# Ledger of designs, part 26: designed miniproteins, single chains

Each design is a single chain, and the fold is of that chain. pLDDT is the mean over its residues in the fold that is shown.

## One batch from the design tools (miniprotein)

Design m882
Fold by ESMFold2-Fast:
Structure m882 (fold): chain A 88 residues (1-88)
Amino acid sequence: AAAGRAALEEAARLLRAGVEALKAGDAETAIALAEAGVATLEAAADAVAALLMEEEGLSPEEARAAVDAALERARALAEKIAAEAAAA
């Protein structure tokens, strides 16, 4: 479970840092941090699913759906950061 939790915390940290870089006007850093956050979640998808099954009592199907939804939200945020960075 430690690997999934560490990956979730790291991905959240990177995405937050990306939003803050965008607010500071550093579009290039914002995009790079957002992409790193998404990549961290993608690489750890199986570990995060295992974490959700272990700690939340989700079925394998529910855990996979939750991870897929989290990845979709992370990708949407990264795309929004890239679009706002391109507009600045």
Scores: mean pLDDT 83

Design m883
Fold by ESMFold2-Fast:
Structure m883 (fold): chain A 60 residues (1-60)
Amino acid sequence: MEEVEKVKKEVEEMLKAGKPFYTILLFITANIEDARIRGDFETAEELEKYRKELQEKLRS
């Protein structure tokens, strides 16, 4: 499975479980950092975009 899709699934599960938004953002950020360390910049960029979209959606 694509790394981006895996992170998205886990985020949706966290949202349904009522995890704090801050905790969800930290989780996404950790996965972005991991992808960058691995040299997987495409995954990092996709996750950064997803994090931004999620922030805008939940703050709207």
Scores: mean pLDDT 80

Design m884
Fold by ESMFold2-Fast:
Structure m884 (fold): chain A 63 residues (1-63)
Amino acid sequence: SEKERKAASLFSASSINLSGAETNRMLAERSKSPELREKYLRDSRLNEERSRELEEEARKLEE
């Protein structure tokens, strides 16, 4: 159905954002600069927040 297709797409986008969060955490761990570490950790948190929003939208479609 249309809802199932949209839910699947949102779950996929959520997963991509979680991968982005992991990448940013890795970059933070590799950064010697406190400024760069803070930037990557902030970007990681934004990716995690976006992932949660997308998953929530997907779950609402599934009821």
Scores: mean pLDDT 87

Design m885
Fold by ESMFold2-Fast:
Structure m885 (fold): chain A 100 residues (1-100)
Amino acid sequence: MEKRKRLVELIRELSRALEERRWEEAEELARRILEEGEEFPVARLIAMAVLLMLGREVSEEEIEEVLEKLRKELREAGRPEEEIEEVLEKIRKDLEELRK
C-alpha cells in the first residue's frame, strides 16, 4: 500500500539521521512515523525505541497498545504462540532498557 512505502522512506531517513548523529531530525522523523504509522506496529515500535534512546517520554500504555497490535498481526501471520510471546517479551525488555 502507498502508506507502507511512505513509512519505509521515513524509516530510511530516520536511520540516516541516527547514523549522522542528527538527533533533532531523528526525533522529528520518529514522531512523524508514530503519527503516520498507526496501522503499522513495527514502524511505531522503531519510532518509540528511537524516542526512548533520545531520552524522550513514551508511556507504558502506548507501548502496550502497539505490542497488542503486533501480537495480533503475528498471530494472523500464523506464527506459533510461543514464538510470539518470546518476540514481545524481548521487545518489552529492550524498550525498558532504553528508558533507563
Scores: mean pLDDT 81

Design m886
Fold by ESMFold2-Fast:
Structure m886 (fold): chain A 73 residues (1-73)
Amino acid sequence: MKPSAEELVSQAEKAYREGRYDEAAELYDQAIKLDPNPSVETLLLASGAYAKTGRPDAAEKVREYEKLAVEKR
């Protein structure tokens, strides 16, 4: 069964609450890729999750999602 963008966001929120930031970031990333119009809230939450991971690619992902959030009106 292929999860929906909404289901992935719910899973990411749970992972984030449990301190599983790497898993939360990956789940938000998948949700954004499946949703042609992700909400500003989802983009900012994805950015926040990546910022918590400390991964080498985190800074680039934070910038990418924050830029997308700012561009939404």
Scores: mean pLDDT 79

Design m887
Fold by ESMFold2-Fast:
Structure m887 (fold): chain A 94 residues (1-94)
Amino acid sequence: MEEEEENVKRAIELARKELAKLRKEVEEAKKNKDISRLKQILGHLDTLQAELDKLRDYAKKNNVSQELLDELDEVIAEVDALKKEVEEEIKKLE
């Protein structure tokens, strides 16, 4: 399904760009020990995770390639890892 695969591919690209931005914001907030900023970033990660979960359901329903599903699962795993890192940092600073 060319259209569905293109939609998923574009969504993955946008998610990776957002994740890269959030990673940089996390490092800055960690350096500054900014709990308020880390909590704000955690909210953005929660939103991104929810959007990726919906995208995963859409991709499966539309039988997109296993390659794209694997790429999507990779991005989901990276969001989960960053979310855990942010949660652990907040605990250390509180």
Scores: mean pLDDT 86

Design m888
Fold by ESMFold2-Fast:
Structure m888 (fold): chain A 72 residues (1-72)
Amino acid sequence: MEEEKILEEMKEIVKKALADPDNPEVYERVKELVEKYGEEKAFEYLAKALYELGLLTEEDFKRLEEAKKKLE
């Protein structure tokens, strides 16, 4: 499932950033996901990964989805 793959990649990136914020692979992987899936989708899955890891509240996640909905 492509959504599962994007989410897992984002969770790995977040985990690497938390373990070593100066890890250059973090920035390169984010760049690859943005190029592959686009900024909107990459940002959506980043927000979801942060939520699942307990770094975002459910309310923050909902507000991000509402903002995205208004753009379309």
Scores: mean pLDDT 72

Design m889
Fold by ESMFold2-Fast:
Structure m889 (fold): chain A 76 residues (1-76)
Amino acid sequence: KKIEQLRQQAEEEAKELLQKYREKKDTLSPADKLKLFEALNYLKGHDLPLDPEAEQIYEELKEEYKEKAAELKAAE
Protein backbone atom coordinates (compact mmCIF):
# COMPACT_ATOMS: atom_id res chain seq x y z
CA LYS A 1 0.00 0.00 0.00
CA LYS A 2 1.52 3.37 1.05
CA ILE A 3 4.71 1.80 2.43
CA GLU A 4 5.05 -0.49 -0.58
CA GLN A 5 4.78 2.40 -3.03
CA LEU A 6 7.11 4.63 -1.03
CA ARG A 7 9.69 1.84 -0.86
CA GLN A 8 9.47 1.24 -4.61
CA GLN A 9 9.77 4.97 -5.29
CA ALA A 10 12.75 5.28 -2.93
CA GLU A 11 14.52 2.30 -4.54
CA GLU A 12 13.97 3.61 -8.07
CA GLU A 13 14.97 7.17 -7.15
CA ALA A 14 18.09 5.90 -5.37
CA LYS A 15 19.12 3.69 -8.30
CA GLU A 16 18.64 6.41 -10.91
CA LEU A 17 20.32 9.16 -8.88
CA LEU A 18 23.16 6.86 -7.78
CA GLN A 19 23.88 5.99 -11.41
CA LYS A 20 23.90 9.68 -12.32
CA TYR A 21 26.02 10.55 -9.27
CA ARG A 22 28.64 7.94 -10.16
CA GLU A 23 28.76 8.96 -13.83
CA LYS A 24 28.47 12.76 -13.52
CA LYS A 25 28.64 13.90 -9.92
CA ASP A 26 28.73 17.60 -10.89
CA THR A 27 25.56 17.32 -13.00
CA LEU A 28 23.44 16.56 -9.95
CA SER A 29 21.63 19.64 -8.68
CA PRO A 30 21.53 20.31 -4.92
CA ALA A 31 17.86 19.28 -5.03
CA ASP A 32 18.71 15.95 -6.69
CA LYS A 33 21.46 15.28 -4.14
CA LEU A 34 18.95 15.99 -1.37
CA LYS A 35 16.47 13.61 -3.05
CA LEU A 36 19.14 10.91 -3.22
CA PHE A 37 20.00 11.41 0.45
CA GLU A 38 16.32 11.28 1.48
CA ALA A 39 15.69 8.13 -0.59
CA LEU A 40 18.72 6.37 0.89
CA ASN A 41 17.83 7.60 4.38
CA TYR A 42 14.33 6.15 4.01
CA LEU A 43 15.69 2.78 2.86
CA LYS A 44 18.18 2.60 5.76
CA GLY A 45 15.55 3.71 8.27
CA HIS A 46 13.25 0.88 7.20
CA ASP A 47 15.91 -1.83 7.43
CA LEU A 48 16.21 -2.28 3.68
CA PRO A 49 19.54 -3.52 2.25
CA LEU A 50 21.66 -1.21 0.10
CA ASP A 51 24.47 -1.99 -2.30
CA PRO A 52 27.96 -1.25 -0.90
CA GLU A 53 28.40 1.73 -3.24
CA ALA A 54 24.99 3.07 -2.23
CA GLU A 55 25.89 2.74 1.46
CA GLN A 56 29.17 4.60 0.91
CA ILE A 57 27.44 7.45 -0.93
CA TYR A 58 24.73 7.56 1.74
CA GLU A 59 27.37 7.93 4.49
CA GLU A 60 29.10 10.72 2.55
CA LEU A 61 25.82 12.58 2.04
CA LYS A 62 24.56 11.89 5.57
CA GLU A 63 27.38 13.80 7.26
CA GLU A 64 27.37 16.77 4.88
CA TYR A 65 23.63 17.04 4.23
CA LYS A 66 22.15 16.23 7.65
CA GLU A 67 22.02 19.86 8.80
CA LYS A 68 21.90 21.35 5.32
CA ALA A 69 19.02 19.10 4.23
CA ALA A 70 16.83 20.44 7.03
CA GLU A 71 17.62 24.04 6.05
CA LEU A 72 17.11 23.42 2.32
CA LYS A 73 13.79 21.71 3.00
CA ALA A 74 12.64 24.67 5.10
CA ALA A 75 13.66 27.10 2.34
CA GLU A 76 11.76 25.08 -0.26
Scores: mean pLDDT 68

Design m890
Fold by ESMFold2-Fast:
Structure m890 (fold): chain A 94 residues (1-94)
Amino acid sequence: PYLVTITVEGSPEVAKAAAYGAAMGALKAAQEAGARATSVVEIDEASGKAVTKTLVRGSLEQAQAAADGGKKGALEGAKKAGGEAKVEVKVEEI
């Protein structure tokens, strides 16, 4: 299995929207790639930082699809919240 970690930074509302967008995007992309995945969103409301962790039970290619979908979801979520977020993506085998 792989852990896809998407870290977002911005204003608190933008970071929250980006993190939820990341979760939705990662889960959708993982499912479309044929993998089973679960996401957890961790929000630090005081700092404008949030982390989306998606566990992908599949191949590296499926985890990379989840990472790509999550990044797109994060950027879309930030834009819909009226701002920009710094987005960092990490894929790890666990």
Scores: mean pLDDT 86

Design m891
Fold by ESMFold2-Fast:
Structure m891 (fold): chain A 92 residues (1-92)
Amino acid sequence: AMPAANAAGEAIGDLNAAPSLDALVALMRELGVPERIIAAATAAAREQGLEVARAYALQALVDALAAGEPLSARARAIAELVAALRASAAEV
């Protein structure tokens, strides 16, 4: 639905702009991201910094969607939009 696509775009922006690990974790929980992805993104932040953790969270959602893992409607919309944007970039 159109409202879900708009919300997904805003959520991607918010995830990429999260000013701290605590803010990133809080936002991921609000969006219904699986706890395993939140835990893995937290580990990535501690080892490689916040920018890598943001990128990891988005990629892990795309990977979960491709694997057929159960996602919330919001997490699925984010994963689908990220996958579509990455596919479009690869075709250019």
Scores: mean pLDDT 76

Design m892
Fold by ESMFold2-Fast:
Structure m892 (fold): chain A 63 residues (1-63)
Amino acid sequence: MAASSVTIVGDKPAVGFDGEVLEKGAVIEGVESVTFHSDGMAEITANGVRYLASNDDVEVTPA
């Protein structure tokens, strides 16, 4: 499902593969894809950057 944004709602930060760290209250805009893995991890791609977060620590806004 296409998403318009992802908000970090939990105390665990999202970590970008470029080394960026997004703390609680951060909003990722321009989301290209969101994949929820069976191990409880969410993988978010936005603006060519891949982010990993806990599924419980993210809120997805649909496109």
Scores: mean pLDDT 77

Design m893
Fold by ESMFold2-Fast:
Structure m893 (fold): chain A 85 residues (1-85)
Amino acid sequence: SEREKVIEYLNKAIEAAKKSKDPELAQKIINQLYGAASAVNAGFYDLALAWLKRALELAKKIEDPEVRKEVISNLQKAIDLVEKM
């Protein structure tokens, strides 16, 4: 299902964020993604998009370019799916 794909991309973004050398920034991103997952499971897609867009802005601050790219890529895939739900 589209919901299962969204949750898969969120889990991939969480695992990528854990590779960040900035644990405070990583935890802020992860908290936004748990908020997004909760909203998706509740069917509140506009709220989920708000959480995901906040996570995306935080992800842009990741200094490691490979970690940043991996987090942003998975977030963008999740956003693209939620926008069509």
Scores: mean pLDDT 90

Design m894
Fold by ESMFold2-Fast:
Structure m894 (fold): chain A 60 residues (1-60)
Amino acid sequence: SAAAEAERQRVLAGLEQARGHLSEEQYAAIAARVEALLAKGEYREAGRVLDREGVRLLTA
């Protein structure tokens, strides 16, 4: 659906923004989890993982 595609794009954009604020190891771990969930169509869980791990570190 359009809503699911918009959520996928939002998650990918957030992940890209997080790249500049995370170590290589932190980014790789979060990216792997998020991408695996996106591949399964679990966009809500992907966004939740990014929000929990990413937002905590996106306060620069």
Scores: mean pLDDT 75

Design m895
Fold by ESMFold2-Fast:
Structure m895 (fold): chain A 68 residues (1-68)
Amino acid sequence: MKTFEAKSPEELAKALQEAGDKVIEVTVETDKGKYTFKAESAQELVDKILEYLKKNNSKIKKATVVAE
């Protein structure tokens, strides 16, 4: 099991691309709170998290990607 930390949407996308099919979950900490996202693919996780940030006008303080 590996853990990657990201502090921006760009770093998060890179970490998710490196994890690929091995990604288990992503926990995102923002000014609005801390949320855990699960999805079937790394691309779906990127899209879901970016839409969440856009909709809530939130910025990533820290994101933790957990992969096998």
Scores: mean pLDDT 77

Design m896
Fold by ESMFold2-Fast:
Structure m896 (fold): chain A 86 residues (1-86)
Amino acid sequence: DEYVKLAEEAAKQTIANAATDPALAAQYTWQAIEAAGKDPRARPYASQAYLAYLANAAAPEVQAKVAESEAKAAENEERREKILKE
């Protein structure tokens, strides 16, 4: 189960970081693939990580810009709401 859990966690990290840190997402993707090499039961998680990475690799800069814009808009909206309510 160690490699299955490692691949599952790596897949979660790939998905979480794919838009904001493509380099880190790539690192976790390869970690999930390596775990699947040691335990074939980890293959579904390696596949999930790889597909999530590929979705962002095709347009990593666009995805990163969209994520930055949305994060900045959400932060500014929350900050403005707090200021306007006070």
Scores: mean pLDDT 72

Design m897
Fold by ESMFold2-Fast:
Structure m897 (fold): chain A 100 residues (1-100)
Amino acid sequence: SFAEELVELLFRHAEEVAEALKKGAEEALAVRRRRSEEILKRIEEHLGKPVTEADMDAVMEEAAKVLRERLESDPEFRERWEKISAEIAKAHAALVAALE
């Protein structure tokens, strides 16, 4: 489904942002901006129309349901999620500490 494709896309890009954070906040923000534009384009192409706020909410809610189902049924995906979540948490904690 598109929701499954979107979850995989979001997850891969989260890994890229986490890696960029090791180099600095500016590089991470640049990667995030580029990926946000790509994600929006993919959603617009799937819907065949300009994306509204309601469309975005509906697409993201469906993606969240698919994410939860995969975390319960796919051990390899769950391990990958745990890894990226830990990396993001470490990067976020380091950034917060640097800003204090």
Scores: mean pLDDT 75

Design m898
Fold by ESMFold2-Fast:
Structure m898 (fold): chain A 70 residues (1-70)
Amino acid sequence: SRELAEKGRELLLKSTTGGQASRGVNLLLEAARQGGIEDAIRAAEDAIKQSTNGIGIAYARFTLDQLRSL
C-alpha cells in the first residue's frame, strides 16, 4: 500500500494530462482499499503541497476528498 501511494503521488506530480492524473488517483484509492488509507491521504496531501500545475493540484484535492469520505 505504501508503494502504491508513492507511485500515485509521483504520477500526480508529473501529470500533464487528466489521463495521467487519473491513473495517480486510481493508485491512491487502491492503496486505501488495501488498508493503506493513511499512506494514501499523506500522499495526496504531499501532491497538493508539491504540485506546481493546476491539473496535479485539482486531482490531488479530489483524491483527498474521496479518501476522507471512506
Scores: mean pLDDT 82

Design m899
Fold by ESMFold2-Fast:
Order: sequence, then structure tokens, then C-alpha cells
Structure m899 (fold): chain A 76 residues (1-76)
Amino acid sequence: SAKDVEKAKKYLLDNVTEAIATALDISAYILRGEYDRARKVLEDFAKRAGVSPDAAIQALVDLGLISPEQAEKLRS
């Protein structure tokens, strides 16, 4: 939901160091074709933020931390 996306954005902005580290790990795993590992990083982050994985993906895209193309790899 829009509320869950805003909650994820707030978590990212309140935890900038973790946000950057999470985005870098996701990008590195996608670059290596290790999509299951990238999804695990995303799922662990979503659980900490208290949101769905889809809301976490959208928040990361909206804040420019991952690309829309990277987001599609996580949703598959």
C-alpha cells in the first residue's frame, strides 16, 4: 500500500548507512546474476522495516537507491 511505501521510505531516511549498504549489496548480487541472494537481502531489509518486499522495492526505486530494471529482477 502507499502507507507501507511511505513507512519504508521513512526507515531508509532514518537509517541512511544501512540504506546505502542494502542498495550496494542488491546491486552487486544483480550484477553477478545472483538474484536469489539479492532477493534475500531485500526480504531481510523489508522484515526489519516492517513492510512487504514489494513496498520495500518501491521505496528503494522512489528514493533512487536502485533502478526500475533492478527492481524487476527482484520481483521475478
Scores: mean pLDDT 87

Design m900
Fold by ESMFold2-Fast:
Structure m900 (fold): chain A 142 residues (1-142)
Amino acid sequence: SLADFFRRTEGTWHVTVQSEDGTIHGEFTAVRTVEGNVVHVEATGTLTIDGKEYKVEGKGTITLVSDTYAEVKATVKIEGFPEIEFTGWIRAVSDTHLEFYVQGSDGREATGTVDLVSDTHLEATVTFSDGTVLHGEAVRVE
């Protein structure tokens, strides 16, 4: 179930992201905590765009609606840029594969997938409405 997926992914994760064109690289620490039907997510790190580093902070909630569906609300602050609010959904395709959609307050949209490779390893792909594709990897830390 989606609830089981979120319980299995509770904890502290080291996240790396890279764009397919190589212009974007990110490294983050993400903390996920489960309280009832709500997952709280906080992330801090750096994003490098065209060789320039920016500090990033993100926080959000994922609220379980059913065994296969959840709603997302998140805010992301990139140094030097306005805060972006994201809303969207997550759908479980299987016990190890999720699909998601988010829409940003700046008008951007993104779709993606998340795969639970193991209890210590996640992989993700995110495609933005402007054609940017990010590949992400998350590894559980101690």
Scores: mean pLDDT 88

Design m901
Fold by ESMFold2-Fast:
Structure m901 (fold): chain A 61 residues (1-61)
Amino acid sequence: MEEAVKKINELLKKHGIDGEAKQENGEIVIYTKEPQKLKPILDEIIEIAKKYNVSVSIKKA
């Protein structure tokens, strides 16, 4: 879980996306002002979610 949050935050940083991934209620929530910028990295996020058996949701900050 913590490793998945860390990897998603590193992806956001690598792609210059203003946002933060947090663990909430057993899932990962990505808070961002620009949810559309996540589209190119959605596959990477999904792979991380599958590897750690966690759900991921996106919320506008």
Scores: mean pLDDT 80

Design m902
Fold by ESMFold2-Fast:
Structure m902 (fold): chain A 101 residues (1-101)
Amino acid sequence: MKVRVLMIGAGRLGTRIGVELARQYGEDLEMVILDLSEEAAQRAARELESLGATVETVVGDGVEEGEKVAREIRPDIVVVALPDPELSRETSEKVEPLVEP
């Protein structure tokens, strides 16, 4: 069963969550990683791909681009792993209506 995930934030926490999802779903995981740092997004993508996941990276601000990306990919799961709790809350509020009806 294919599972599509949007991960907002490719820092240490985001990467750990992504790795766990890739271990559970393997080749059934389709992940889009959104981060301001292309290097952080690519590093996380390579680790997830090594576990069998299909990964796409998007460089942008999680708050500004998160809703747009969620509308485009229609994810089954959204992971918000930003360093600021307030920023994570704002991003979740923007994408929640697109994921959980």
Scores: mean pLDDT 76

Design m903
Fold by ESMFold2-Fast:
Parts: structure tokens; C-alpha cells; sequence
Structure m903 (fold): chain A 84 residues (1-84)
């Protein structure tokens, strides 16, 4: 698990600037009352996280759990966007 977690951290570090920008955009949109933009930026951030997970060993239980959590978060965000 330590090797898989370290590999995921490295993949996330490669995406750090983009993730930080998306999180900042989501927060700014939410503060402005733009619910759709906030959800769209959040969805893009979770999708980048899922892409990072896909690049590491999927047989590790911690990675499998992270993937399931990311996919659940995407489904919840997609449902909220569809309801707007």
C-alpha cells in the first residue's frame, strides 16, 4: 500500500497546479452564487483525481477505495448538475 500511495501522490503532484486552480475557481463561483460553475469546476477537479488514480496499481485496496470514492463523487456531481 505504501508504494501505491506514494505513486498516487506523485501523480497528484504532477497535477497540483491545475487542481489548485480548479478548487480556487469552484470556491470563487460558489461565493458569487454561480452554482453551475462551482459544480462544473468541482467535477473537473474530481475527474483529474480519478485520472491520477487510473495511472497507479489498481490491485492495492487503498487505490481501489479511492477510485470508488472518486466515481461516487462524480456521479453525485453529475446528478446535481442535471437537476439545475
Amino acid sequence: DEAAVRALLARLEERREELEELIARARAAQEAGDERAALEYARRAVELYREAIAEVDQSAPVIARALAEAERALAELDARLAAL
Scores: mean pLDDT 85

Design m904
Fold by ESMFold2-Fast:
Structure m904 (fold): chain A 82 residues (1-82)
Amino acid sequence: SSAIKITAEMLIVIGSMIEVELMFKTKKPNDEIIKKLEEELKLVKDSLKTLKSNPDTSDKLIKWVEEKLKEIEEQLEKVKKE
């Protein structure tokens, strides 16, 4: 069902946001944080692509995921400048 597929993709996005937050709470080297952020960024991009391909996905949900994607990209750029 579309609802289950959409929910699964939302959980991936939420999980990626949690992983990103946890990375900033650890005292790991910046190179490890960068690698993890790039991995999470790829997961969110893939989820966004899947959500956009599903006609049952709301425009509001797509915009929310795009906003979260931008937040991860901005965090990655910030860590790379450190």
Scores: mean pLDDT 82

Design m905
Fold by ESMFold2-Fast:
Structure m905 (fold): chain A 72 residues (1-72)
Amino acid sequence: TPAEDAVLERLRTKSVADQQAWVDMFTGLHNIAIDTDEFMGTPQDQIDANRRASDAFVQQLRDALAEVASRE
């Protein structure tokens, strides 16, 4: 999304160490959100949809980190 694209562009201006910390943070938040959905009894199809969307965003963050690392 445009908002996600803006976050990725801002992330690319950070140091590699700061970008890695952001990726780790978002990965942790993703895991907590999925665990919370399972605990609350969210339907499995909704959990699966949320997991796919979150995995896609985390992958975009990792790709941005790899792109910056390849330029250094």
Scores: mean pLDDT 70

Design m906
Fold by ESMFold2-Fast:
Structure m906 (fold): chain A 90 residues (1-90)
Amino acid sequence: ATITGKVDSGQKIKSGQVVAVKDGRVVGVADIGEDGSYTLNLKDDSSGDYVVKAFIELENGEGVKAEKTVSVKSGETTTVNFTKNDLVKL
């Protein structure tokens, strides 16, 4: 299974990563592109709930994070987007 999406922080992103967690284990890590896009290729192809966490450094040096729980189906691509309203200071 794959999780894809975009992070819209309302500001330029200097660097960032998205992490997928299932049952307390990290099952995927991806870098966030300059356009805010990411693609998580999951190590576990099981269906269920995944916690998707984004960690972002903005161009102004501010650290922000976002988190969503999403239901993933085995063998499918799930889209998870983060908006500036999802972001909290690190």
Scores: mean pLDDT 81

Design m907
Fold by ESMFold2-Fast:
Structure m907 (fold): chain A 98 residues (1-98)
Amino acid sequence: TVTVEAEAEVKDGEAIVRVRVTGPGQHNVGASVISDGKGTGGGSALIDAGQEATVRVPGAKKGNAEIGVGVSVDGQPVAFATVKVENGKTVEVRTAPA
């Protein structure tokens, strides 16, 4: 089973998302930002099991964002997280298996 941990901050109009994934092998991590109810961009990284990756996503406005994080292996989704950021800091994290 793959698990995902995520946290984020918003600084200077960018979301900085830190993601850690467990489970064997190399994982594809994608992150997208929704600011004021509108999608504003995305980013991705490849990470090995137990490692942390930082994904920068442009277009986050002044401290508030909702960030979706998806984790896939061989193109198959295996885990998701959503991170809510207010005043530039993580206030809520939800995780779910795919």
Scores: mean pLDDT 72

Design m908
Fold by ESMFold2-Fast:
Structure m908 (fold): chain A 78 residues (1-78)
Amino acid sequence: VAERLEALVAELEPLAREAYERKEPLPPRVRAALVAQARVARELGVEIDEAKLAELEPGADEAFREEVEALIREALAA
C-alpha cells in the first residue's frame, strides 16, 4: 500500500511541478490527491487549511480522490 502511494506521488509530482513552473492551475488528479490527503488528515484531528481545501475541491477528480482516500486509510490501518 505504501508503495502504491509512493507511485502516485511519483506520477503526480512532475504534473504539479510543471503547473507551478507554468503558473497554471493544478491538474484535476493533483487537486484530487491533495483534497484526499487533507480530508483524511482532518478525520484524524489534524488542523488543515480549510480555505485552501475549498480552492482545490471544485477542480478535483472525484473518483481519483476517493481512490487516494482509500489508499491512505488502508496504509494507516496496516
Scores: mean pLDDT 76

Design m909
Fold by ESMFold2-Fast:
Structure m909 (fold): chain A 76 residues (1-76)
Amino acid sequence: MGEIIVDEEKMTLEEAEKKAKERLKDLEIVYEGIFPSLEEALKAAEEIANLVDKPVKVYISELKDGRYYIAVGTEK
């Protein structure tokens, strides 16, 4: 799968998007999504990683409403 970065602090979607860009700054973000659970977010990240023929790095954060934001970065 590659590296997974999980942010344990609950945040807004805008803060999550900003943190994803910070954590994946040297990568191209090829996918972003919001999921109702961490399990569903991880499954989506794994499926995207399997479809991408490059090493991936995944950022995950919990939103204040209990949903999970993911961003998947690949080498440019």
Scores: mean pLDDT 80

Design m910
Fold by ESMFold2-Fast:
Structure m910 (fold): chain A 80 residues (1-80)
Amino acid sequence: SLDDVKAALAALATELAAQGVTMDTPATEEQIDALLAAARAGGASEAALEKARELIAELSKQGPVTLGAAVSAILDAVAS
């Protein structure tokens, strides 16, 4: 469900925050992959994950994608 995906992403965000990575921090490719893996664990479909990757790729053309922007793109894709 969307709530399970939100919970999985929130848990990963908490772990990253403990390492100094905030929602305003530019996300690394490894961090984006970890967010997508967390969303999959939360029940996100492969179609939603592909849409999320496309949204994140489009955002990256406009500048650095923050962790918060990546989370928002994943949640938007899952809610669609």
Scores: mean pLDDT 87

Design m911
Fold by ESMFold2-Fast:
Structure m911 (fold): chain A 67 residues (1-67)
Amino acid sequence: PTISQLASNANQYTQNAIQNISNQNVTQQYIDNMNQYIDGISSINPNMGQSMQQSSSQSIQDQINQQ
């Protein structure tokens, strides 16, 4: 897989987590899947993986804090 494909999958799971924020167990499963793809990016480019982890976690946390 390319970094672009891994990033696309990570972003999809980030959005799925946000959409399911009211259900902690479902949201956590999507976060776990997101992290697996971000780990894949980090194995190729650690700086990009760290940036994506930070951005995705912040987006999810912001939605939790608003609800």
Scores: mean pLDDT 81

Design m912
Fold by ESMFold2-Fast:
Structure m912 (fold): chain A 65 residues (1-65)
Amino acid sequence: SDIEAALTEAMIRIAASVVGARVAAARPDGHFELEVDTADAAEEARKLGEIIQRETGATVTVRLR
């Protein structure tokens, strides 16, 4: 569903912001790339990615800038 996909993306963007990450890429197939500036934020973003994958089936990669 387009609405469900849009809501999932919006929730991921909000959650990423809370852990100090940015959504660098969001793909229609459910892949999200998160970008962070610190190692601590990278660790939190990876934990968030595991939760997202378990809850929604979306895939997440985390990049340290």
Scores: mean pLDDT 82

Design m913
Fold by ESMFold2-Fast:
Structure m913 (fold): chain A 84 residues (1-84)
Amino acid sequence: MEPPTVSASKTSVNVGESVKITGTPPAGAETTLLVIKDGRIVDKWEGQTSATFTPTSPGTYYAVAVGTLGHEVRSSKAVKITVY
């Protein structure tokens, strides 16, 4: 399976501003979108290729798309989102 890709509509936002996260899975794969802060999953959207993330605290967040196809699981490169 090819790895999925992920993008964010903004990479610098204030608390309470919405960021659209878009994941592109390879054909036939399911996608889960994750937002990670301080090594922890703080938000998760299973089976979605697009989600709106609205941060509630400042800091550095990472958006990742995870693709699943049968027995194979591949993650995207992370997109860094800085929240002020």
Scores: mean pLDDT 83

Design m914
Fold by ESMFold2-Fast:
Structure m914 (fold): chain A 68 residues (1-68)
Amino acid sequence: SELDEALAALEALAAEALAAETDPRIRQGIRTLVADVRATVADPSVPERRKLATVRGAAALLRRQMAE
């Protein structure tokens, strides 16, 4: 599904960011971001479109942080 593809892309970005990052606080921030997104995706009260927007928003945040 589109949601599964977006989540897989986010997890791939997070793995790439974690592989390059040595600061334990930044690493923890990345792990917390992914965990929060996974919790939202697993929540049956959250609409599907909102789950997708949350995943895409997190991926955009990671891409911006990685570009700096």
Scores: mean pLDDT 86

Design m915
Fold by ESMFold2-Fast:
Structure m915 (fold): chain A 85 residues (1-85)
Amino acid sequence: SVGEKAGQEVVDRMRELKKQGKSSEEIVGELLRDLTLRIMEGAPPEAIRAQQLVVNAVIKSYEEGKSIEEMIKVAEQKLKEFVES
């Protein structure tokens, strides 16, 4: 549940940044900053692992030239796979 909640926070953050008109590059930058802060705050290992898995998948989709909408779908799919593991 801790990992599921942490992964969902990444997806929700992407949706909020998209609403604010942020670019794909800006969204990736914000997700990396959020993850760094989570690690520095000493978040549970399960939360960090879940967010790392989702954020890494998003970065890969960005590098592949996918749209923001496609990047969000990749994040949602990766979270689903993590929860169903």
Scores: mean pLDDT 87

Design m916
Fold by ESMFold2-Fast:
Structure m916 (fold): chain A 100 residues (1-100)
Amino acid sequence: MEEEARRLAREFARRLLEAVEAGVSDEELEKLIEELLPEIVKALLEELAELAAEGITDREEALRRARERLRERGYSEEEIEYALLFLRELPAKVEELLAE
């Protein structure tokens, strides 16, 4: 699980950064994210964005609350841990791009 999450996170980051460097349109970039980003990671990012909008700025608190919300949505502990491992492996620059 951990090795798979890291491998996919690195591949996602590489392809996303290559697309940005190539000057693709915002629409093409969004399509690439939709195609390559695992659904559970997308769900985690959505919960983190909602928590940030609610004023939760502490990273650890945001991750803890995001875990609870994902469990409430019916995601398994294995899926949640996969998403957290994937997020941890993402370069800060890529995580910043996904927040926009």
Scores: mean pLDDT 80

